# Designs tried in a protein design run: designed miniproteins, single chains. Part 60

Each design is a single chain, and the fold is of that chain. pLDDT is the mean over its residues in the fold that is shown.

## One batch from the design tools (miniprotein)

Design m2211
Fold by ESMFold2-Fast:
Structure m2211 (fold): chain A 64 residues (1-64)
Amino acid sequence: GLSDEQAEELAKLLVEKFGLSEEVAREIARLIAEGKGEEATKLAAEHGISGEELTRIAVRANIA
């Protein structure tokens, strides 16, 4: 799971890289923080983000 700070950074990166609304980006980050990876991947896919792309951004959020 992600810390609250890592989840906020992930949400920011999703907005900046993929043009998601802040609401959708925060929901994806929350699902990942809660360990709901399948739900996060499904929501991301509905907005045109692949599971591979989501994983790459999540790794970057953990480093940043």
Scores: mean pLDDT 79

Design m2212
Fold by ESMFold2-Fast:
Structure m2212 (fold): chain A 108 residues (1-108)
Amino acid sequence: SIEEEIARLEQLLAEVRKLIDNGDYKGAIDKLEALVQRLAALYEKVADKFSPEERERVRQKLEEIAKLVTEARDAYEKGDFEKAKQLIDKAISLAQELLDEIRRIVER
């Protein structure tokens, strides 16, 4: 169900936070990449429930999260762990905001 997928994505996001707390930036980035793909797939399943303005906001947030995750991987591969952590933290915040918006719209 959509509700079960939202719950699974919330769990995945909590796992990403735990990996960061443990200093596992590579593990966090790998899980965030999977999370972005699953968020996009979830959105496609429920897109018809969104207004045109809400669809544009979701599209922009998905693009921003994907960009942050890509930049985090690049920073990590260059050994810039401080920058990688900052980018991961931003990606987590935006992914949580997007999940909260999807849940709100689905619960209408």
Scores: mean pLDDT 88

Design m2213
Fold by ESMFold2-Fast:
Structure m2213 (fold): chain A 60 residues (1-60)
Amino acid sequence: MEINDAYYSGKITLEQLKKIGLEKIPDDITPSEFQQNRTIMSPNGRPLTDEEIEELKKLI
């Protein structure tokens, strides 16, 4: 399951995102763009590391 799809479907919660320093997936990132670029931004505007993204995938 794609992280973006899981977030928008409610399977991953905002509280889980906050634990890794992320408030939400930006609304301007389309599912296809996310799948291609795999960019999830922290509240500080820096992209998450591959390790953090893999942890998000495990939560789904």
Scores: mean pLDDT 51

Design m2214
Fold by ESMFold2-Fast:
Structure m2214 (fold): chain A 88 residues (1-88)
Amino acid sequence: FPLYRPDPLLRELLESVGETRETYTLLTILLLIGKYIIDQGLLHKAPEKSHIADLSGTPLGELFGVDSVDLRDLEGIRAALLRHSTLV
């Protein structure tokens, strides 16, 4: 699998969930972003919106450039992560 090196903003976010590696697979980055969302309590409390994460005022919101994200939009999330990582 291809390995990606996070930029400083993404690296700081991954370090906040306990990961300090130099490179990651894209799948590992996606799983760590999911852990960040759960750990920070960013998921909507309403069951009908449980797939929506509120990113307002968070480092993840700054990274993605949006105030909320639909976790079902895997392509949008992938594109955002690729803007903040370098293929090695």
Scores: mean pLDDT 81

Design m2215
Fold by ESMFold2-Fast:
Structure m2215 (fold): chain A 60 residues (1-60)
Amino acid sequence: MGLKVKAIEDYEAKSENELTLKKGDILEILEVVDDTNYLVKNLKTGKEGLVPKSVLEEVE
C-alpha cells in the first residue's frame, strides 16, 4: 500500500497531466516525480495525476 496523503486545500489542474483536488480528498502517492510534485491516485474518483506537494499532508 502506498503512502496516503490528504488535500489540505482545493487545487485546480493547470494541464492534462495534473489532477484537480477538493480539500479533504484522500490520495495515494504512486511516485515522487520531483522536489515539488507527486504522482497520486485520488481514492474517491480513481483518477491519477500530478499535484504539488504543498497542497498535501501525510495522514499518518
Scores: mean pLDDT 80

Design m2217
Fold by ESMFold2-Fast:
Structure m2217 (fold): chain A 60 residues (1-60)
Amino acid sequence: SMLEETKKLIERARELAERGDYETAILLLSVALSVSKQIGDKESEKLAQEELDRIVAEEA
């Protein structure tokens, strides 16, 4: 389902960020955020936004 696929994108992005691949992680999180907004999945929308915020804080 789209819900499961979106959660998998967030999980993959977290793994990439842990490896220092922030560019790909941001791309995947942006896709997950867009999909979550389109389908009304507030939980995944919040998770994707929180992960993006963590990456931005690490880059600062």
Scores: mean pLDDT 81

Design m2218
Fold by ESMFold2-Fast:
Structure m2218 (fold): chain A 97 residues (1-97)
Amino acid sequence: EEEERLRIDLDVLDALYLIQVAIYENTAKRLEPVDPEKAIEAYEEGAKIARQGADDLERLAPTLPPEVAAHARRSADFYRQIAEELEKKAEELKKKV
């Protein structure tokens, strides 16, 4: 089914962005005590990827069936929240270095 295929494609895209963001966030957390400048870079890169994910999902949403579009928009909101939190962590680290 077209709708089922679109849901699978959306889930794959969502998973790829989540994995990338998680890698950068976990890397940043590990680097905080040993290399805070590089930790800041990792948080900022993670935030950038999360914002890209949100933008991609918002861009796709109008082309999707209503139920799939609603899911895409919820994921986009979630990525925007992640990006904001990662940006805040980077700002707090900048105050300490």
Scores: mean pLDDT 84

Design m2219
Fold by ESMFold2-Fast:
Structure m2219 (fold): chain A 103 residues (1-103)
Amino acid sequence: MEAEELYKKGVEYFNKGVRAFREGDYEKAVEYYEKAIEYYEKALEIEPSEEIRENLAGAYLNLGKALAKLGKYEEAIEAYERSLALDPSSELARANLAELRAR
């Protein structure tokens, strides 16, 4: 699969994750965000791109939110740390990480 096709599949799964999260299906949201991350990471290995990196950071951020909704706080912290490592300027990732660490 070419980088563009991998990236498109990542976006597709990310959007499915966002929809599942909105519907309150946090388990399904986690599954879709993990699939999005898998495709984004594969695309990034083939074609290093800031756009793909930013979308990967966003997928980790949303994965963290879904994991936190499920009470999986340690896994949510790891996801937020991965998001912040990819996008150190993310105030939202930093805020969510700080909130969970304060629990």
Scores: mean pLDDT 88

Design m2220
Fold by ESMFold2-Fast:
Structure m2220 (fold): chain A 102 residues (1-102)
Amino acid sequence: QLQVTQSPSSLSVKVGETVTITCSASGTSETVTSFFWYRQLPGQSTPQLLTDPRFSSSQSGTTSTLTISNLQPEDTATYYCKAVTSSGKEAFGQGTKLTVVP
Protein backbone atom coordinates (compact mmCIF):
# COMPACT_ATOMS: atom_id res chain seq x y z
CA GLN A 1 0.00 0.00 0.00
CA LEU A 2 1.37 3.41 -0.99
CA GLN A 3 2.22 5.51 2.10
CA VAL A 4 3.36 9.14 2.26
CA THR A 5 5.17 10.64 5.26
CA GLN A 6 5.92 14.34 5.75
CA SER A 7 8.62 15.90 7.93
CA PRO A 8 8.39 17.93 10.07
CA SER A 9 4.83 17.40 11.41
CA SER A 10 4.79 21.00 12.71
CA LEU A 11 7.08 24.02 12.86
CA SER A 12 6.98 27.66 13.95
CA VAL A 13 9.18 30.25 12.21
CA LYS A 14 9.60 34.02 12.07
CA VAL A 15 8.52 36.32 9.24
CA GLY A 16 11.22 36.50 6.56
CA GLU A 17 12.60 32.96 7.13
CA THR A 18 12.79 30.10 4.61
CA VAL A 19 11.44 26.61 5.36
CA THR A 20 11.75 23.23 3.66
CA ILE A 21 9.16 20.46 4.08
CA THR A 22 10.09 16.92 3.00
CA CYS A 23 7.75 14.25 1.65
CA SER A 24 8.69 10.54 1.33
CA ALA A 25 6.70 7.81 -0.44
CA SER A 26 7.02 4.14 0.60
CA GLY A 27 5.13 0.84 0.53
CA THR A 28 5.09 0.54 -3.28
CA SER A 29 7.24 -1.24 -5.89
CA GLU A 30 5.92 1.17 -8.57
CA THR A 31 7.74 4.28 -9.81
CA VAL A 32 6.61 7.48 -8.09
CA THR A 33 6.08 9.73 -11.12
CA SER A 34 4.98 12.97 -9.46
CA PHE A 35 4.33 14.87 -6.25
CA PHE A 36 1.76 17.62 -5.74
CA TRP A 37 1.71 20.10 -2.86
CA TYR A 38 -1.46 21.48 -1.29
CA ARG A 39 -2.17 24.23 1.21
CA GLN A 40 -5.09 24.36 3.65
CA LEU A 41 -5.47 27.86 5.13
CA PRO A 42 -7.08 28.28 8.58
CA GLY A 43 -10.86 28.03 8.11
CA GLN A 44 -10.69 26.20 4.75
CA SER A 45 -12.53 22.85 4.57
CA THR A 46 -10.25 21.35 1.87
CA PRO A 47 -6.59 21.70 0.85
CA GLN A 48 -5.99 23.63 -2.40
CA LEU A 49 -3.32 22.77 -5.01
CA LEU A 50 -0.26 25.05 -4.83
CA THR A 51 0.31 26.66 -8.23
CA ASP A 52 1.90 29.92 -7.00
CA PRO A 53 5.50 30.24 -8.39
CA ARG A 54 6.77 31.63 -5.03
CA PHE A 55 6.60 28.04 -3.75
CA SER A 56 9.34 25.85 -5.22
CA SER A 57 9.30 22.06 -5.22
CA SER A 58 11.69 19.35 -6.38
CA GLN A 59 11.57 15.57 -6.69
CA SER A 60 14.33 12.99 -6.28
CA GLY A 61 13.08 9.41 -6.61
CA THR A 62 10.56 8.74 -3.84
CA THR A 63 11.21 12.10 -2.10
CA SER A 64 9.87 15.61 -2.78
CA THR A 65 10.73 18.87 -1.03
CA LEU A 66 8.71 22.08 -0.82
CA THR A 67 10.64 25.30 -0.16
CA ILE A 68 8.85 28.49 0.92
CA SER A 69 11.04 31.61 0.98
CA ASN A 70 10.45 34.97 2.67
CA LEU A 71 7.63 33.65 4.85
CA GLN A 72 4.73 35.98 5.65
CA PRO A 73 1.93 35.63 8.26
CA GLU A 74 -0.50 34.60 5.46
CA ASP A 75 1.66 31.48 4.89
CA THR A 76 0.37 30.08 8.23
CA ALA A 77 -1.40 26.91 7.06
CA THR A 78 -1.26 23.11 6.93
CA TYR A 79 0.69 21.85 3.89
CA TYR A 80 -0.01 18.44 2.33
CA CYS A 81 1.99 16.32 -0.10
CA LYS A 82 0.37 13.90 -2.57
CA ALA A 83 2.40 11.18 -4.33
CA VAL A 84 1.27 9.59 -7.62
CA THR A 85 2.63 6.29 -8.99
CA SER A 86 3.08 5.08 -12.59
CA SER A 87 -0.24 3.13 -12.36
CA GLY A 88 -2.13 6.17 -11.01
CA LYS A 89 -2.23 5.21 -7.33
CA GLU A 90 -2.33 8.26 -5.04
CA ALA A 91 -1.73 8.93 -1.35
CA PHE A 92 -1.58 12.05 0.82
CA GLY A 93 0.87 12.71 3.63
CA GLN A 94 -0.31 13.49 7.15
CA GLY A 95 0.28 17.23 6.73
CA THR A 96 2.77 19.76 8.11
CA LYS A 97 1.37 22.56 10.29
CA LEU A 98 3.30 25.78 9.67
CA THR A 99 2.95 28.82 11.95
CA VAL A 100 4.58 32.13 10.96
CA VAL A 101 5.09 34.59 13.82
CA PRO A 102 6.09 38.28 13.71
Scores: mean pLDDT 84

Design m2221
Fold by ESMFold2-Fast:
Structure m2221 (fold): chain A 89 residues (1-89)
Amino acid sequence: MKEEAIEHVKKAAGYIQKAMDEGAITPEEGLRVLELVKKAIEAIEKGNYDEAIKHLQEAREILSRYDSPYAKEAVEHLEKAIELLKKAK
């Protein structure tokens, strides 16, 4: 569960980077979301799943405001990670 959740968060980070590269999200918002997913991975590694879920939900909310296939893929991966972490609690 932990490794699978981290894998989904890392895939989301990759899609966020692609959205930034295509100019689909602003660099400032993209970097903010990448910082949130980085904090989520750190929280998962520490076993602090509630903190991780909070960071992932905030990242998902920001990304959901953008009309981009890459942002939508990132949201799907973040949602899968959140679900996995909720089941691991």
Scores: mean pLDDT 86

Design m2222
Fold by ESMFold2-Fast:
Structure m2222 (fold): chain A 68 residues (1-68)
Amino acid sequence: GPLEEEARRLLEELEEALRAGDWERAKRLIQEIDRLGVKLAVEGDVETAQEIGRRVQELIEKYGLKVE
């Protein structure tokens, strides 16, 4: 659905930000993706929310984003 498509676009933007070393943009995108995941979970789409969270974690691990 639209939230899933939006999350996929944000995941692509997140990977671009991580490749560029733009940690400020990457952190903002993670927050936006997290908000979409919460909306999906509240609407009953917990499986899609979990998949989105997993993909974020894979990108963080791949690019070594520092947690503040």
Scores: mean pLDDT 80

Design m2223
Fold by ESMFold2-Fast:
Structure m2223 (fold): chain A 89 residues (1-89)
Amino acid sequence: SHMEEAAEKVRELLLKAMEAFDKGDYETAIKYLEEAEKLVRENELDPLTASILGLAAATMLAVARSKGYPQELIDALERLLDAIAEKLR
């Protein structure tokens, strides 16, 4: 279904964002997070998938805040987490 295809793409984008994040490529990480946010906002997600993606995004956000990473990256993670949270309401 389109919902499953969207969830799969969001997972792929989060993995790519994590890889860019780990290597300190914050500009690339932000781009993948923004693409993931757009897909989450434009598509339905099942509650289990939304919860798993939300946990991943929340973990990245906690790490970024604790290490003092760039504010633009923190903002992108917060927007993604907010988008995912809306799908759980």
Scores: mean pLDDT 83

Design m2224
Fold by ESMFold2-Fast:
Structure m2224 (fold): chain A 76 residues (1-76)
Amino acid sequence: VEEGEKLFEEGRLEEAAEKYREAIRRDPRNARAWLNLGKVYYKMGRYDEATRAYTRAILLDPDDAEILAAAKEAAR
């Protein structure tokens, strides 16, 4: 997760997405990995994929304020 966040901050978006997909493959119920994957897709302009990732994160952890805030921004 931290390695993916560093890649995201560096603008290495495809590599960041791959790291978050790897985290999801190891733990598909990791809401934070889905949230971060959504942020990567959103920054890439891939809004449909971002929305799907945010939706998965919300379904896994509906009480996480950070996930809700990110999903609201993506829905604008």
Scores: mean pLDDT 76

Design m2226
Fold by ESMFold2-Fast:
Structure m2226 (fold): chain A 63 residues (1-63)
Amino acid sequence: MSEEELDAEVKEALAIMYTYLAKQALEDGDFETAIKYAEKALELVPDNEDAKQILEEARKKLS
């Protein structure tokens, strides 16, 4: 099954997981990993506000 054919519930669950991992990476100072996971979350759920906030914060830290 391609990721484009995933159910909305599965996409939302995966986006929550990636957002959580991105937040942990951000808190650990691993800004590159935080960006990677936040981008994965946004690929699944583009309107995920938590992932957007983490992405912007991590980008600010990396400059």
Scores: mean pLDDT 80

Design m2227
Fold by ESMFold2-Fast:
Structure m2227 (fold): chain A 85 residues (1-85)
Amino acid sequence: SKEEEVLKKRNPLSDEELEEKIKEYEERLKKDPNDYKAYLDLGDYYFKLGKYEEAIEYYQKALELDPNNVEARANLLAAKEYLKR
């Protein structure tokens, strides 16, 4: 299959694809509210949608569960910089 090439060609994901991922991961968090990876991924999806305030909230939740998460910390700082206009 060429799924990886198709996904790479659609990066960033379309808004519809990002919204579907957000829905999937929000359902995942309802089942496991301590899934730091789901918070991290939700932050990334909101960041890709340009919803930086929501991205910040989810990255902060990921850091509450895993304070040493370098990816969440770096992405949190990036999202905060994108809010400066």
Scores: mean pLDDT 77

Design m2228
Fold by ESMFold2-Fast:
Structure m2228 (fold): chain A 57 residues (1-57)
Amino acid sequence: MEKVEELRKKVREYLKQHPDATLEEVKAFAVELAKELGLSEETGRIIGVMEYNEIKK
């Protein structure tokens, strides 16, 4: 699913540019980007949490 991969890449780029971003900020960014890509808000939340946990935790 190409749009989900684009969402993951953009969230990872955001995390690299904003190393002090909180989980809530990352989730908000991922949700808004998911909506722009035509994905669900739930998909945005899941991807945001997963990428945050992989990079930050």
Scores: mean pLDDT 80

Design m2229
Fold by ESMFold2-Fast:
Structure m2229 (fold): chain A 100 residues (1-100)
Amino acid sequence: MEITDAQRDVAIELLEAVLSHDLTLEQYKAAARSILATLGITGKNREDYLAKAKELGASDEILNLPVNEENAKEIFERALEYLRQPGGVPEAAGLLANLL
């Protein structure tokens, strides 16, 4: 599934808004679901989200990153950096899916 530039730009704006605040892990998970939905990715559980991110082209390295409450903000910062790069959408989707 091809993600449009307009979808990427909206996802960037949402990520920047999220990163303007310090959030709980549950709030980061809710934000990740909303941003993934903007990119056309929805899932029933963590495994479904990870499978869809992998289908988009997310690397196993990104999909297997350890995620916890202490690094959730850093994962969002990394996802934003990927979205700002041409072709970075799959890795950004993988990082956000890994939070779920």
Scores: mean pLDDT 81

Design m2230
Fold by ESMFold2-Fast:
Structure m2230 (fold): chain A 58 residues (1-58)
Amino acid sequence: SELLEKAKKSLEVAKERLKEGDKVGAAVGAHEAQELAEQSGDKELAEEARKIMEEAGF
């Protein structure tokens, strides 16, 4: 559950960075969220993180 909590936190930070126009920060946060979500088995969260990566231009 710690991995899942960390994944959710990283995704929230990534979304905020994207909203602020920080595409690099958004991509970094989304990548970490995707890795952690995949390790925790949360496929939906991993897919959401991938979408944020794509919106950030990566």
Scores: mean pLDDT 84

Design m2231
Fold by ESMFold2-Fast:
Structure m2231 (fold): chain A 81 residues (1-81)
Amino acid sequence: MEKKEKMAEILEETGRKLEELGDYEGAELAFLLARAVREEEDLGIAVGMALIGLSVIAKYAETEESSEIARRTAEEIARIA
């Protein structure tokens, strides 16, 4: 429970940072991932969803700065999983 909530909070913070950079699509996906992580019963599936989603955000980011934020968020989630 605690790990899922922490991952969701990290994803919400990432979404806010992406909005500040003007990456509204990346931010929207980050917020959707935070919600999905909270709703998922299986921690392993929640971690997988977060990491895959962050990889998508990083790959399709219009700026290197947005891509770097998504990659760093994935590293943070992987450390707490």
Scores: mean pLDDT 84

Design m2232
Fold by ESMFold2-Fast:
Structure m2232 (fold): chain A 69 residues (1-69)
Amino acid sequence: PDKKKAEELLKRLRETLERLVATTDEKERNALAMEIRRLLEELAKTGDEEAVEEAMEMLREANLQLAKR
């Protein structure tokens, strides 16, 4: 597995999810959602199963935050 690349992708995913939860702009929200999808696809390609599990936990937390809106 490409652990170094997975760590970088997880950091970008966290930053992108924080922006997604914070934004009230529909256009920005759509762009961030597309970026999250791309980051998840790249993360899956690294083969780092632990990093994928961490990403799923981040997504679950972000979805809980969005459900409050």
Scores: mean pLDDT 80

Design m2233
Fold by ESMFold2-Fast:
Structure m2233 (fold): chain A 69 residues (1-69)
Amino acid sequence: MAISRGIGAALRVIGAIFDLRLNPKDEKVIELAKEEKKYAEEVAEEVEGPLKEAILKLVKELEEELKKA
């Protein structure tokens, strides 16, 4: 179910963003965030429309948080 995976990926990215903000420069949190970004990018290829746009926007936000970490 691509849409269910898309929603899951979006929620995981949101969680990763919060974890990075609360634990800046924590190597384990950074590595987990990188894995969540990769998973979300893969799932974005399987979905379309507003869900894809939402995932890609969240991936961009996560990428900016990773640059600060």
Scores: mean pLDDT 80

Design m2234
Fold by ESMFold2-Fast:
Structure m2234 (fold): chain A 61 residues (1-61)
Amino acid sequence: AAAVPAAPPGGNPTKDFEKLLESIRRVFKAAKADEQAIRDAARGLSAETGLPEEEVFEKLK
């Protein structure tokens, strides 16, 4: 028997986050974003997701 929790679990945050990173990376590439701007974005996303800044930066570059 499946119990449906009242709280909305949402989708997989990892998959949603991966799609978001792909979109951001595409925008940065089109805008010729500086390395500093990419690092600033990685720091913000790291703080929001709890992932290491270096790992997020690696996904964005």
Scores: mean pLDDT 72

Design m2235
Fold by ESMFold2-Fast:
Structure m2235 (fold): chain A 86 residues (1-86)
Amino acid sequence: MNLKIILRGASVGAKISAIGAGIQAQLNGGEGKTRVEGDTLTVESTGASDEAINDARGAGLAAESSGGKVRIEEKGDTLIVEGEGP
């Protein structure tokens, strides 16, 4: 499964979880990209494991717990996690 994580104004915990998901996908032979611009973190990965999927969902939940808005959806073979802080 592929991952796309976009966090705007995210907490440190949410950012760490998102980066962890990208690393976990790479450890399973996938490819990962992480980009930070201002307060926006984007992580894109291919070949994500169940552990990377769980980390990505956790990043979304961490952003929501910080008062943000979170959207988690699956489109084809891609899990999309988008969060926006207050």
Scores: mean pLDDT 73

Design m2236
Fold by ESMFold2-Fast:
Structure m2236 (fold): chain A 84 residues (1-84)
Amino acid sequence: MAEEARRLIEEARKAVDAGDYQTALDYVRKALELVRGLSPEEQRELLPEILDVANRVAQHPDFDVAVEAAMLAIEAATLLASLR
């Protein structure tokens, strides 16, 4: 599962680089869902990567895309904070 989450994060980054923000959001959402079921150690590794991609998408000028990305970033940051 951690390997699959890493793969989804890489696909999300590729989608952002290609300007496909809707596809990037789908991959970020799937990666975050998988990461929720992982160990705290794996979550600590992967959540910052998810947060980085979500923050990049949140800068998009499309309001709906930016809001969805911001919500995913808040969710990832909240989960990461809970690991303290």
Scores: mean pLDDT 82

Design m2237
Fold by ESMFold2-Fast:
Structure m2237 (fold): chain A 68 residues (1-68)
Amino acid sequence: PLKIEIVRREGPLDLLEVPKSQADRVIELLRSLDPDVTYRPVRVVGDKVYFLVDRPLAQKLLQYSESQ
């Protein structure tokens, strides 16, 4: 399953933390759900990759995670 965590709320956006090993899958999923926007990591720290997404999109991503 995808291991996506909302680690911080940033105004109207959620900061998502993703294992580096799953970052490519998350990028592919973001591209599928919101094809008009190019999502790139805002930060990479060790084995973690971070994305800023709007709240509805973050919630939709969590539906594709086994634990939500």
Scores: mean pLDDT 79

Design m2238
Fold by ESMFold2-Fast:
Structure m2238 (fold): chain A 90 residues (1-90)
Amino acid sequence: SMKEWIDKLKEELATIEEETGVFINGERVGEFPKGLIAIFPNPFDSSEAVIFVNKEFFTIVPVEDVGKVLATLGYPDAERVQELVEEAMK
């Protein structure tokens, strides 16, 4: 289920040593000294992305809205990450 998948990702994120940066499906794509943003494709709905902030579940949004979430979190290069998310989730 989605809940079981989110719970497993939370457990996996809790074990990583990194506390800062922006990641898409486990790959570092940007620096973010204010915290850790991890973005994953939703395996149950390919039109959606799942976002974790500081190793906690944050939100699920349409793929086209990922950059808006990052801008709200204070990430300065949100448009670049939006492009990378769309390419990764093709």
Scores: mean pLDDT 86

Design m2239
Fold by ESMFold2-Fast:
Structure m2239 (fold): chain A 73 residues (1-73)
Amino acid sequence: MKAAARLAAAGILAVAAEIEKSKELVRDAVELLESLPVEERDKSLLERIRRLALELGDEETAERAEALIEEVE
């Protein structure tokens, strides 16, 4: 019983770790784009980053990407 529960927990933690790693990469991408001049920010890339952040449940990063999109528009 405990061994089966441990394997299930390990699987859930592995998925959670991949999600957290993906969130960090998306945050790093937004930070990098924020460091670029407005004219060098790719709107299509920002839109993809915003969508990915929303899929990962990172609303703060999605809002940051949306603000950068508004600056480019």
Scores: mean pLDDT 75

Design m2240
Fold by ESMFold2-Fast:
Structure m2240 (fold): chain A 66 residues (1-66)
Amino acid sequence: SSEEEEKVAKVILEVKEAMVKGEIKSLEEALKLAEELAKKYNISEEKLPFIYETVKELSKLYGLPE
């Protein structure tokens, strides 16, 4: 659980950093990066909905288009 929580936080942090740096231009790109990072860190399928919802919320906060 703790290990998965750390991996989830790391994915969210890296996506947020890419948004702040202007490396992501849309929600679609943000979700694609989140999916790639989730695969890289071997995150459980059960955690994917939480990651995707958090990324969608971040995209709205940073004003990214769909």
Scores: mean pLDDT 84

Design m2241
Fold by ESMFold2-Fast:
Structure m2241 (fold): chain A 59 residues (1-59)
Amino acid sequence: MKEEIEERIKKLEREKARLEEELRRREATLSPQEAANAHLAHGILLSAIDLDIEKLKKE
């Protein structure tokens, strides 16, 4: 069980890193306002992943 939880956390961390890289690539091509809006949208997704990681750590 603990090993399975660690693997799930690793998958979520990899997804988070992928989303952060995607945001950086997009920001390079967007206006400051569009980049801010994209950052907000990605921030919501990253927060959901962080919440899932925190729940798994409590198990």
Scores: mean pLDDT 79

Design m2242
Fold by ESMFold2-Fast:
Structure m2242 (fold): chain A 50 residues (1-50)
Amino acid sequence: TPEEKADIRDALQAELVKQGKLSADTNAAFTAFVDRQIAAGAITVDELVA
């Protein structure tokens, strides 16, 4: 569901921030980018973490 995708995206974003690969200031832009890529089928959550 859209809610499940949002939860996975938020968890991935938090992990990337923790690893220092993403700043908290970019959270909104990151979320919007990931949403567009997932909706287009161009990228999976696993590919973002790998």
Scores: mean pLDDT 63

Design m2243
Fold by ESMFold2-Fast:
Structure m2243 (fold): chain A 99 residues (1-99)
Amino acid sequence: MREKAEELAKEAMELAEEALRLAREALRLARDRESIVLATAAAITASGALFLAKLALEDESLSDEKRLELGEQALEDAKAALELAREALRRARESARAA
């Protein structure tokens, strides 16, 4: 249903934006390669999730079924990005303390 696709896409956007904020903080603090790699991966994944969410919300040429699929994929990608960003920030904080 279109409404469910819109709800999933909006949730994905909120989580992806949070992942980008955490990834940015991790990059600011990072002193080790692992933290930089994880934060970069989080930013790329979150950017992809935002793109898919935008298609689910705005592309009127897509079927309701396709918009739902894009919304579900965007939410999955946004959740993955958030996990990567949290781990990157944790490692960056540990690395900063060890320096």
Scores: mean pLDDT 85

Design m2245
Fold by ESMFold2-Fast:
Structure m2245 (fold): chain A 84 residues (1-84)
Amino acid sequence: SPFLDEAEILATLAHIYLAMAKNAYKRGDKETAKQYLEEAIRLAKRMMELGREDEARSILEDVYKLAEEMGFTELAEEAKKLLE
């Protein structure tokens, strides 16, 4: 599409998943929150492949922070490893 950047779409979708993860966790839906954070990581990995490393790193930093706050230790470690 001449007016759609795939990386911009991925970044927008990742931010939506981060917001959905926060909302799910606040409702006590921990598994759903974890799944949304996993989707945000998947999108960040795709953005890195597209050369949008700085934007992908920003998303991964947000995932890392939320995963730590939520107690998703393995997911936090995955996000941190991708930031190294």
Scores: mean pLDDT 87

Design m2246
Fold by ESMFold2-Fast:
Structure m2246 (fold): chain A 75 residues (1-75)
Amino acid sequence: RAEELRRELARVEEEAARAVDEGDYKKAAELTRRGAELLLELAEADPEFVSAEEAERGAKRALEIAEELEKKAEE
């Protein structure tokens, strides 16, 4: 499960970067929020790889980025 979560997180990060490059900020924001969720699940599945505190910090940062991307998509 942890390996699957790591693969999904990497894929979502790649798709989010591609969406930003294409100017699809709404999709990029959605993918960034999904990445935050996956990061938190990964910390629960494999705390040796990512601690809960590191995951919460990363997720908070990702959600802030997603909010900025959503604003950019609306203006």
Scores: mean pLDDT 79

